# Designed miniproteins, single chains, continued (3), part 46

Each design is a single chain, and the fold is of that chain. pLDDT is the mean over its residues in the fold that is shown.

## One batch from the design tools (miniprotein)

Design m9571
Fold by ESMFold2-Fast:
Structure m9571 (fold): chain A 66 residues (1-66)
Amino acid sequence: KEEEEKLERKEEEARKEGERDEKLLREGAEERKSDPSLAAALEAMGEATRSAYEIIAERYRRKKEE
């Protein structure tokens, strides 16, 4: 089914986007080590961003089963 292929693509895209955004936020935190509060906030945002994209990927995976 074409629908399953579309859901697989969206799942892969969500995972890749989450990894990219998390990496960018973590790199930003490393560059801003001179401000520990900002660095900590950027790290937390990276983790939250990854979790959000994992939820999106899980939604697409679940739809494939339906």
Scores: mean pLDDT 75

Design m9572
Fold by ESMFold2-Fast:
Structure m9572 (fold): chain A 74 residues (1-74)
Amino acid sequence: VKEVVEEAVAEFNEKYGTDIKVEFVSSKELPEEKGIYSFADPSKKTIYFGPERLKKLSEEEIRELAFREAARTL
């Protein structure tokens, strides 16, 4: 799960010339109002993912989510 997220964000960074970071947080630290799986912080160029929540998604869904959140940090 974590590897799929890291690979997807790395691919986005390579394609768009960005330096977006990935952090894994517990579901308790993830802001409820900013989604159930992840949130993007453009000011820090960082995306926070909840690995326990991501286990419910397919690899394809995880990659799609990671790319969408990476785009939101721009």
Scores: mean pLDDT 72

Design m9573
Fold by ESMFold2-Fast:
Structure m9573 (fold): chain A 66 residues (1-66)
Amino acid sequence: SADARLARVEAYVKQLLESAKKSKNEGLRQSLINSGVDLLEREAEREEDPALRERLRALREEFAAE
């Protein structure tokens, strides 16, 4: 389901953010953040439900601000 897909994406992005926060290497931190941003953009483009698409875009903006 779309909700299950969103939950998996959010869980994965949260894991990337935790890894970035624990990283002592700034280059690796930026790579992990960029990976999360790219994933959220791709998932938003694929999402047919406008409400879920906006949620994914909001998460992307939040993640990019990290």
Scores: mean pLDDT 78

Design m9574
Fold by ESMFold2-Fast:
Structure m9574 (fold): chain A 75 residues (1-75)
Amino acid sequence: SPIDEFAKRVKGASKEEVIELAKELYEEYKPYLSPEQQARVENALKAMEESKDETKVEVAAAGIMAVVEETLKAL
């Protein structure tokens, strides 16, 4: 699963690496996302960039995974 692979790569990654991986996941699935889902991902990416807390970065990454899962279930 692309989500399982993302979750594995995020584990132990730096904040900068997590943001890069999240942007890659977003780019791959963006054509399948509604405007509302795109806004949710973009808000999560902003939260990651502004956060000083690694746990908050992980929560935001989980939010992006949830949007991609919703999209995959709708396909």
Scores: mean pLDDT 81

Design m9575
Fold by ESMFold2-Fast:
Formats: structure tokens, sequence, C-alpha cells
Structure m9575 (fold): chain A 63 residues (1-63)
């Protein structure tokens, strides 16, 4: 859990590259549905949907 929080914060700060597997895991940690995550991964939804959720969750955890 602490490692997942650290990865979510690093990804929100764009300090690490976000591949498909990391996007799926961070999307779940950010509270996105599996349908939304798969929509982003398949290109049906913009990547900004996942990135905005990850950033919001990181900001909440830093408060």
Amino acid sequence: SAEDVARLIAAARLEIPIDRDLLRELGRLAGLSEETIEGVLSGKLPVTVALNAIRRRAEELLA
C-alpha cells in the first residue's frame, strides 16, 4: 500500500513513465471503474481521464 501510494504520487508528478499495466493499477487505486480503465487503454476514452483521476487521488493523499 505504501509503495502503491509512492508510485501514484510519482506518476502524478510525471516522474515515472506510465505503461499499460501501471495505468491499470493506478487507475484502480484512483477509484476508476474497470470499464473506464479499459476505455482509456483501448483508446475509446482520452488518457486525460485516467491522468486527472490519478492526480486528484495523489493530491488527496498529500493533504
Scores: mean pLDDT 74

Design m9576
Fold by ESMFold2-Fast:
Structure m9576 (fold): chain A 80 residues (1-80)
Amino acid sequence: ALTPEQQKTVEELLEEHYEKLDKVQEEAEKENLSLEELVERYREVIKEFEKKMKEANVPEEKRKELIEELETLRKGLEEK
């Protein structure tokens, strides 16, 4: 189980993560990025999120769960 401090950090990191995804979408439209380039930028954002969770001492099991959820969401977007 996460401590209240770790839970707050995870929530703040998730908010930052979604803001970064929005910026990637804006950049993709502005720069006319390929789907492959867009997917790579999404992966970079996910890697940064994982790194920040490690720095915040979020347990490995919870980090893995959140990353799997984000990867599943990304794959769903690629099909539409």
Scores: mean pLDDT 74

Design m9577
Fold by ESMFold2-Fast:
Structure m9577 (fold): chain A 90 residues (1-90)
Amino acid sequence: LTPEQRAAVREKGREIAEKVASELPDPELAQRVRDALEAFIDAWVDGDLEGMQASADRLAALSRENPEARAAVEKGLTEIGRVMDEAAAA
């Protein structure tokens, strides 16, 4: 990825993370989900496979502990995957 593509993916990922967080009624849970989604995107953009795994594990733990967040997290990860696929194809 070019630096411009990396910046665009990070920005789009932040938008998705904020959208997912807005669907969660608990602000503390919303912030934790947002932070984990942003960390996942940053790790992917940087090629940090260990960081991606750690962030994915955190999102899985948050979904397990908070079943109400599961659908929103799944939707967010699907949208993020689409953004990643588009960036990789460019």
Scores: mean pLDDT 79

Design m9578
Fold by ESMFold2-Fast:
Structure m9578 (fold): chain A 61 residues (1-61)
Amino acid sequence: MKESGKQAEEWVRALKVVPGPKLTKEMLDKAIAFVASLDLPEERRQAIIDEFRAYGKTHVK
């Protein structure tokens, strides 16, 4: 969890520094799939995925 969780967190932070029209549904789907492939507890994984979805609501049309 510690290393995989940190990588997922860094990925979320990376998305936040690249806002706007460059972020598409396909890119969000890829990020969610990446998090789903990590060896994380289900609740932690779901929390990170929810953060990606919330980000998509504000940056994806």
Scores: mean pLDDT 64

Design m9579
Fold by ESMFold2-Fast:
Structure m9579 (fold): chain A 64 residues (1-64)
Amino acid sequence: MAEETAKKAKETMRKFYEDGRTSGKKEQMVRAARIAREVGKLNVKDESYHAELDALYEKAVAEL
């Protein structure tokens, strides 16, 4: 089921955000979030999860 793959994609995004926050490099955080979103979409072909990944990316970028 795609749900487990979506959870792993979210955890990957979380790790990228933590690494970026620690280094203080907002540009790298945005790039990492974008890459994690695209990787998530490649692994999860369910359109509903694609929208959720997009929302997570927008939220993360807005918080930077």
Scores: mean pLDDT 66

Design m9580
Fold by ESMFold2-Fast:
Structure m9580 (fold): chain A 72 residues (1-72)
Amino acid sequence: GKAVEIKLKVEQVSPTTIRVTDLETGKVGEGRGGPVDAQKAAEFALKSGEEARKIYEETGAIVDVVTEAEAV
């Protein structure tokens, strides 16, 4: 079974820019784009924070899934 939670801090920096901090690793990423796809974001939630950062940098998809860690 999975022993760790993915905890990400999500901040809306601007209407088109999202900042994500992985609270486990301390890594920070920023993504730009239009509205995120909630289904794609949910799929990444089953992966590690590293995978989440890659997906968000490509699509911004993690916004709907990783808001479980309060960002603002």
Scores: mean pLDDT 48

Design m9581
Fold by ESMFold2-Fast:
Structure m9581 (fold): chain A 76 residues (1-76)
Amino acid sequence: SKLDELKERIQKLNAEIQAHADDPLRVELLEAERDKLILEYSLEGNKDNPEIQATLKEGLAEVDRRIAELRARLAA
């Protein structure tokens, strides 16, 4: 299922966070990407609840901005 796929992606990302533990900026980016997957998991679980969907979509917009900022810092 899509929920199982997202859960596996979150677990893989947790392993990547541990692999980069000595790189704080990389860890911050990986944690933000994990936050995005958690929000997507919540959206998939609440697809028929428009109030929850609206709140989660606002959270996704915030985390997408944070990911873009962190990626820019890592590219510099």
Scores: mean pLDDT 87

Design m9582
Fold by ESMFold2-Fast:
Structure m9582 (fold): chain A 103 residues (1-103)
Amino acid sequence: SLLEKASKMSPLELVQEIIEAYENRDFERARLLIEYLIENKIDELSISQLLLVAEVAVAFKDWELAKIILKKLKERLEKETDEERKKIAERRIKQIEEELSKA
């Protein structure tokens, strides 16, 4: 099953599978994988990986999933000590928030 495969994936592999599902327009698969990630793997993801997943959720218009990931992103970003990395992440978060405001 999809969830059985997801349970064996690294965070990087799971993010790649989410992107591939979106590119193939398999939005149901993308949603299920993102839900699995939120429930089981969210603390293992880097800020960059969380940003990619949030951007995918916005791209297929799942505002609820995008908001959940954004909350986690903001929490993680408060602990980011690299000023340049923080600034880049804040810019991408702002772009995601602008898309959410149009919904």
Scores: mean pLDDT 87

Design m9583
Fold by ESMFold2-Fast:
Parts: structure tokens; sequence; C-alpha cells
Structure m9583 (fold): chain A 57 residues (1-57)
């Protein structure tokens, strides 16, 4: 899968601007596999937050 596509999905799930996430990935040199792991963790976190109402006010 493309690195950019993974970054877009993580940005959507985490609620971050895509540009900001791209800068973070560039600085840390995140690989496609690392981004896939981050996406899975973020998706799990969103589901947990929905159950707990862990939203920013």
Amino acid sequence: MRKRELLERIAEVAGLPLEELEQVAKIHGLDVEELETMLRVAELGVEDSARNRALRA
C-alpha cells in the first residue's frame, strides 16, 4: 500500500492535519509497516473512545 494513503487514513482517524502528520513521519523516518501498525492502533483507540465518550470539548 502507498505511504501517502496510510498517512491520509491515520490523519482522518487521529483528527490531525495531513500536512502535520507528513512532517512527523518525515522527521521520524516512519516506514510503511510502522504506519500500518499506527493505523491499527489508532482505529482501536477510536472505537474505545466512542464507548467512553473520550472527546475533546
Scores: mean pLDDT 69

Design m9584
Fold by ESMFold2-Fast:
Structure m9584 (fold): chain A 71 residues (1-71)
Amino acid sequence: SAADQAIEAAVAAAKAGDADALNVYASGVHTLAQSGRMSVEEARAGLAAAEAAASSPDSKRGARGGLQALT
């Protein structure tokens, strides 16, 4: 699904330490949650997984920022 692909992309960007790519994919997750194509709980779990997977301080901050903006 588009929801699964957006979460997988965010986690992959976090693992790569790519904060810019992570911000784009986190924005995609937010858009899917706002449009009802993904639950807020699913989006929260996906962005939390990205934070946990983050390989750099910048990507960790990016994932955390996306997670915090969800609420």
Scores: mean pLDDT 82

Design m9585
Fold by ESMFold2-Fast:
Structure m9585 (fold): chain A 104 residues (1-104)
Amino acid sequence: SSMVKALQEQVAENIAKAEEYVKKAEEALKKGNKEEARKYLKKAVDYLEKAVKNAEKAGTITEENAKRLREVLKRAFEIAAELDDEELLKRLQEIGDRFQAFLE
């Protein structure tokens, strides 16, 4: 349906935004700016939550978008671990669990 296609486009858009903010967080960490890295990572996590929610609503995800989502989740976890941010780690775990349940 046209609605499923629109939701899939929103999934791709939200993944792209998450990738952008994860990259900005990685760059901030390289500069030693943990505060800026945390702000960018929070934005990335917001977009990851939207991507998974839209995939759930669509009832499907493309193999390419699933691969991109797994990779950006992994990178986000690595940043959250380096920041020792328990709240962001918990949010990312919840996103990962929802995505895994959706794929099963």
Scores: mean pLDDT 90

Design m9586
Fold by ESMFold2-Fast:
Structure m9586 (fold): chain A 76 residues (1-76)
Amino acid sequence: SEAAKRAEVAARLREEIARALAEGLLSEPLAEAVLRVLDIELNESDPARKAALLEEIDAEYRAEGDALEARLAAAA
């Protein structure tokens, strides 16, 4: 079924993200953002709501990135 194929791909992607995070190849905020996008892609069937949720994550990720840069600059 399509749902079973989607779940299989999602499980594989989550494993890859977890591995990249464990290896230090991916930051925790970026890993969280990618996992949230994956969850929305799998669970939101309304295209308009899906688009709105993806825009929220994009905006939130930018804000978190800016905050991290500011913290690193202040710590230097």
Scores: mean pLDDT 74

Design m9587
Fold by ESMFold2-Fast:
Structure m9587 (fold): chain A 93 residues (1-93)
Amino acid sequence: SEKRNEEIREVNRKLVEILVKAYESGDLEKGKEELLKLLDEYIANTEDEEVREDLKALKEKLEKASDEELKEQAERAVEILEEEKKLLEELLK
């Protein structure tokens, strides 16, 4: 379970980075294409069948997502990253 959790965490980190960058640049359509391409690469390379099924489900959800839904998810991701940054800065004091 630990190796699976680490794989999922790395995938989520990269997906969030692409989504946030797309939101900040105003190019959500390009961001969606980059996210779909990254998911395809992870689906092809994962050795864990449960991770593959989860990634396929995420890809289907992303393909159906509107620009408004992607914007809402990006805004939430930015808020989470700001909270994590504040927590890290407090720990390093």
Scores: mean pLDDT 78

Design m9588
Fold by ESMFold2-Fast:
Structure m9588 (fold): chain A 80 residues (1-80)
Amino acid sequence: SLEEKLDQVAAGFEARVAALTEERKKRLREKGASEEEIAAEEAALAEQLAKFKALVDKAKETKDPELLKQVDLAAEGLAA
């Protein structure tokens, strides 16, 4: 179903953000960044995830083809 597809896309995006957060925290620590700088990067990635989840929820509510396209494009933007 469309909802199952959107849930899978959201789960995949969340998993990618989690992996990206771990990798960026590691790189920041290797560069001698402060714990405050690391926390700021975590917060920025968490905000990006929240915005994506809001977009998915709006697409589920409206079933608007343009919003569905925006979800796909945003998900592809984090593709390896």
Scores: mean pLDDT 82

Design m9589
Fold by ESMFold2-Fast:
Structure m9589 (fold): chain A 62 residues (1-62)
Amino acid sequence: SMEEIVDRLLAQSTASPEILEKIRRAAKGDVEILGPLLTVYDTTKDLEKLKERAKELGVTLE
């Protein structure tokens, strides 16, 4: 299911629970948004890069 894919992607990230929750809320179950957001944060460890990528994808990081 989509929920199983979302949970698996979140579990594979090295981000803190606080950052994972922000990404989860921004993606709203959309794996095409979730994947890029997790990848950019796990690669850069930069919240500003994460916010920039979220804006490019048309979502707001809360």
Scores: mean pLDDT 83

Design m9590
Fold by ESMFold2-Fast:
Structure m9590 (fold): chain A 72 residues (1-72)
Amino acid sequence: MSDAEVSLESLMKRLKISREEGEELIKLYEEDKEKAIEELMEILKRIGKPVSRKVAEAILEYMVMLKKEVEE
C-alpha cells in the first residue's frame, strides 16, 4: 500500500503536477477516458515530453491501478 502511494507521488512529480491534480485526472479517466487522455497529453507536452495517445492511456491505467491499491 505505501509502495503504491510512493509510486503515485513519484509519477506526479515526474509529470510536474500536484497530488490534487493527479487525483482529479484519475477521476476524470474513470468518468471520461477520452478527456483524461487529452489532458495528460497536454501536461506531458507542457513539460517537453510529448507522448502518443496509447502511451498516455497506459500511464492513466497505471495511475488508476495504483490509486486502487492505496484505497484497498
Scores: mean pLDDT 79

Design m9591
Fold by ESMFold2-Fast:
Structure m9591 (fold): chain A 80 residues (1-80)
Amino acid sequence: SDEKLYEEIKKKLKELLEQARRAVRERDWEKFQEILEEMEKVMKEAGEKLPKEKVVELMEEVQRRLQELTREAEEVRRAA
């Protein structure tokens, strides 16, 4: 049950990251912000439902990818 939930959350987060990358490329900053807010909600739910060890692993992976994506988005936004 927990492992299935972990995999569902991880899959959803990866899908949201792909949508966020598309929004950055399309310069759709409203959609980009909406996706970031959805990711935050998913992470809050993960924190409530998953064991601490799995939450920490997931948070570290997502935070690293979000930092990279956010820097890229800022550069693209300023260039326009």
Scores: mean pLDDT 81

Design m9592
Fold by ESMFold2-Fast:
Structure m9592 (fold): chain A 64 residues (1-64)
Amino acid sequence: SVIEEEVRRLAKEHGLDYAIEWIKQRIKEIEKLLPSLSGVNRQVAEHELKILKDALEKLEKEKA
């Protein structure tokens, strides 16, 4: 996905800490928006959250 490609690029160019903080900010922004979304827009946002949370878990594991 575009999100996974962006995360990979950020980690390569700026390091794991930068990529982790970027993902955390995106998750916060989407979670704040979720209550105002419905239908397809909500489904897309929930899917993006899943990808971001999976990416966060992987990067934090690599940092440890």
Scores: mean pLDDT 83

Design m9593
Fold by ESMFold2-Fast:
Structure m9593 (fold): chain A 91 residues (1-91)
Amino acid sequence: STVGVVAEDESGEVVLAASFPASDRKAIEELVNLAIDSAEKNGKELTFVVDGEPEDARETVELIKRIAKEKGFKATVVEERDGLIRIRLEL
């Protein structure tokens, strides 16, 4: 199973996109941390779009929520469909 992760800025422009084996939690965490750190330095709002099997997408979003909370960001799920979840991160 594969999970797609797309990072969008406040205008909805894609700044980063990658696909991972859903089991590769470490690679997903590294990408998410990189995107959040970049957004924090630049004062930008960040939205992640996660696509994949419904359970894998939800687990990936829960991972994003944990990392966001640890870094002081508020995480809000703004769209959820079967296999696609959009989550917004704000300072």
Scores: mean pLDDT 82

Design m9594
Fold by ESMFold2-Fast:
Structure m9594 (fold): chain A 63 residues (1-63)
Amino acid sequence: MEREELIRRVREVAEAIRSGSESREELIEKYGERAVAAVEVAEKLREIGDEIDKEIAERRAKR
């Protein structure tokens, strides 16, 4: 299966949890236990992305 689609789905689930559109329990029932674990990994990836973004912004401000 395409990895891109999998990453997209995980991202959507993470955003839905943050938005509070649906309860955690409902998300687990819809996507399954495995998806919930993937969401945690996606959140960590987001934090790393944020740090990289900060470094890029700092470099731009310096020049």
Scores: mean pLDDT 69

Design m9595
Fold by ESMFold2-Fast:
Structure m9595 (fold): chain A 70 residues (1-70)
Amino acid sequence: SELEELKELEKHALAMIERLRELGAPQEQINRVLEEAQRAVGEALKDPSKTPEEKKRLEELFRAVEAEHA
């Protein structure tokens, strides 16, 4: 269930970024949204209660968000 929630969160985040691009939002504004998302994922990664599998998925999400900055 938590794994499915993380996948749904990733899907929603990517859809939101795509929508911002469709609306003609400047890259600067998109980068700010990406920075906030990356901060949230980074804080989740610091949680010692997360399983190794959850941490691996969060790291993958962190890298995916980081790639969008380019």
Scores: mean pLDDT 71

Design m9596
Fold by ESMFold2-Fast:
Structure m9596 (fold): chain A 79 residues (1-79)
Amino acid sequence: MEELERRGALGSAIAGAYLEVLGVELSEEEREAMEYVFRLVRETATPEEIEEALEKFRENAKKGGVPEEVIEEVERRVR
């Protein structure tokens, strides 16, 4: 249960960081949710879990044609 919760929080943190890098305006509710998720990741995720999640994001983003500079900025924000 706790591992699945951490994986979900990591996925949400990566998605939130990606939207921030793209300059997408978040609603007040979405900002509060992202702040909660970033806090949860910082308090609970191990460095290994973060790197595994970022590696999966990187692979999928490259397949989707996302620029390398955007991928690197998302990785920097989540780390």
Scores: mean pLDDT 74

Design m9597
Fold by ESMFold2-Fast:
Structure m9597 (fold): chain A 82 residues (1-82)
Amino acid sequence: SRAELEAQIAELSKLPGASAYYVLALLYEQLGDHARAAAYRARYEEEFSKLKSEEERKRTLKNIAKLLEEVGLHEEAKKAAE
């Protein structure tokens, strides 16, 4: 529901970093807010580009998969975990 999407957006907005921005972009797409989705995608790309190692990148992707599962985006979580 819209209320569940808005509640998940509020909780994720408290989290710092690339993984939260990635999931926020997908939640805003589901809400139909394409402008905010694009803005969070850009923030994700900026933060991800700052990661210095493969280990940090893999950790970020695992965190994205975990957050996607928590917000009910199970198919997107599977893709992020691969």
Scores: mean pLDDT 82

Design m9598
Fold by ESMFold2-Fast:
Structure m9598 (fold): chain A 80 residues (1-80)
Amino acid sequence: SRMQLLVLAGAHVTLLEVMLNVLKFPLEEVRKRAAEFTKQMKALGAPKEVIDMLDKIANSKTYEELQSKMDELMQLLKSM
């Protein structure tokens, strides 16, 4: 269902947050995981807005941009 896909997207963002801020993974590794999550969400038929935000996260060039885009996606998910 749509709701299950939104919950899954939120879980993916939470995992990226833990990787970046708690486990201190390199930026490239966090981006790689975000790209894999984007591919998985596309395959599952997630809403375009969610896929577009995950793609922006995967293509972020700095720590600050990556964090900002993750925060934007979490706000988007709360509004859906």
Scores: mean pLDDT 84

Design m9599
Fold by ESMFold2-Fast:
Structure m9599 (fold): chain A 70 residues (1-70)
Amino acid sequence: MPDQEELDEAIGDIFAAVVASLFDNPELRELIRDAARELVKQGKPVTLEEILKAVTERLGVESLEDHPAL
């Protein structure tokens, strides 16, 4: 069986795939995957809330809605 960190990464990949499917945005998918991997490296749980926090922090904005249009 994979260890817990590998399972958490897989959960992050599933969230990324679902979100990317809804928005058809490959850049958002990569951001979510990177955020999930950072959470695993930090020993934090991979949850939707933590992924959103990590993504907004990486983008340097208070929320995803404040992201510059790129």
Scores: mean pLDDT 64

Design m9600
Fold by ESMFold2-Fast:
Structure m9600 (fold): chain A 93 residues (1-93)
Amino acid sequence: SDSEEAARMVGEIMLLLGERVDAELAGKDTSELDLEIKRLLAEGYEFTGRVFERQGRLALAAEYYRRAARLYEEVGDLERAARARARAAELEA
């Protein structure tokens, strides 16, 4: 179900945020954790886009796909970024 998938995504993000706090308090570099958190956030936005798309809320779905694409670009996942942008454009055509 969508609620179970959302709960899993939130759980993964919360776990990484905790690891980031521990690393920061230990004076360690957080760059790798920051990148992984951004990737999961991009996946969360993409999932939200799919939920709104299934509900017929196409403009809102496109907005979340654009947000996902931006974060995918920032983490260097150019293929997922391109797919998310293409989907957003298709829904607003």
Scores: mean pLDDT 87

Design m9601
Fold by ESMFold2-Fast:
Structure m9601 (fold): chain A 57 residues (1-57)
Amino acid sequence: MEVELLEQQIEDVRAAGEALAAKHPERADFIRAATDSAVAQLEELKERARKMRQEAA
């Protein structure tokens, strides 16, 4: 459901960020910071989806 899709997307974003950082080590810190920001946004959406599910029940 929505939470599971967001969990998959978080894993995909982390994997893509690490792959990109490996390709561009001179920008690794920036790439990791951007990846962390994207993950934080997705985790916020996941928490909202979880709360909405509880409210709907």
Scores: mean pLDDT 80

Design m9602
Fold by ESMFold2-Fast:
Structure m9602 (fold): chain A 100 residues (1-100)
Amino acid sequence: SAEEKKALAAAMKEFADAVFESVKSQLSEEEAKLMEEFIKRVYEVLDKYAAGELSAEEAREEIERITEETLKKSKNPLLKQTIRLIRLMILHELDELERR
């Protein structure tokens, strides 16, 4: 439903922000900016999904693309693991909602 999609988008945004805040002190200014840009792009995908502008499949494809592009820009293992964790959680929650 539209309400469930909005709730998922809100929950995933909160999760991504909480994860970023937990690692922010361990990142350089450049790495923190890269993570912020990643989160902003993910928010745009989640908002489009919640608005019915993207299907779950299209949202997954966009999240995967954004993840791969961001991972190529850093050699920091903490940043890479954090990005992969956010991706994994979003894709898992999208799959759960679509199976209902």
Scores: mean pLDDT 87

Design m9603
Fold by ESMFold2-Fast:
Structure m9603 (fold): chain A 55 residues (1-55)
Amino acid sequence: SPRDELLEAVRTLVTSLLREGRRDLMDQMLDQFKADHPDLADDLDAVRDEVEREV
């Protein structure tokens, strides 16, 4: 689904940004995604929490 595709793309981006130590940029991008997709805010937070546990 378009939602699943977006969440997988976001997971890839936040993983890369955390690996590079760009936490501030990651937070800014997540805030932008939540603004653009407010219905996905909880899912986006879950992706962030999952990635932070894995990196």
Scores: mean pLDDT 83

Design m9604
Fold by ESMFold2-Fast:
Structure m9604 (fold): chain A 138 residues (1-138)
Amino acid sequence: EELDRAAEEALREARKTPNAEEVIGYIRNALDHARTAISLAETGVRLAEEKGPEAARPYFELAIRSFEAAVDDLEKARKLAPEIGPALSRFAEIMAEQVEELAKRVEEVAKKTGSPYMREAAEGLRKIAERFRELAAA
């Protein structure tokens, strides 16, 4: 997977920094939060289609929170180790692409169901994708 490859590259570069253990910790936490968020969002999409939008709500709430934690972790890694910025930017770019694709899928569910909640969830995911894009551009 592209995300795992970008994370491995960032971890390799982090090992060369003066604060390697702390930087590695932030990158690992970002990857774990991202994987959790993707899994929760995938479950949310399935539940929204099978059981309706209300069944999906806790999953998207947790997914958005986990993605926000992943952004925060990458911001901390960049602040502590600006010299590995390019590797962190590649990780953030791949995250932005994946979150944007999730947002599109949630928008399709919102369109099918007419749910205001699903529309809000898609908007929340789009805002997270923009935060990852800002981090990638920095």
Scores: mean pLDDT 88

Design m9605
Fold by ESMFold2-Fast:
Structure m9605 (fold): chain A 74 residues (1-74)
Amino acid sequence: MARERVEAIARELEARGYEEVARRLRELATRALETGSASAYAALGILAVELSIEGHEEAAELLREAARVVAEAI
């Protein structure tokens, strides 16, 4: 369930032109979900903050949703 929800968010990011963000999300979420890595989870939060600072609030909101999904599963 969590992995499927993350994949749906990654596809939404790709559809909106954020292909590098989607790739990074898949990488970090897979590591967090498979290993329980707190650092991978924290990196998702940092990426969302960086996107928000750069004015990519739509992508930042999608990453915050993905981070919530990951947090609920680990």
Scores: mean pLDDT 83

Design m9606
Fold by ESMFold2-Fast:
Structure m9606 (fold): chain A 80 residues (1-80)
Amino acid sequence: DKEEAIKKAEEYAKLAKELSEEGRQLLKEHPNDIRKVNEGIGLIIRGIGLGYEALLLGKRTGSEKAIEYGKEGIKAAGGE
């Protein structure tokens, strides 16, 4: 269902941005704490993964809007 795919991709893109921003903030505030650095990296990786899940969902359903959300999620997770 294209409508369901768009909604889910939007949610994944939003979460990708939120997790990656949290991860980057953790790295910025605690650069010398190896545990917090690893946690921050893990959050960024999870954010990127959600962006790719949204992109793949868009490709599977033929939803161009879901593909766009996936691309935006990946871009946001990458710090752009």
Scores: mean pLDDT 85

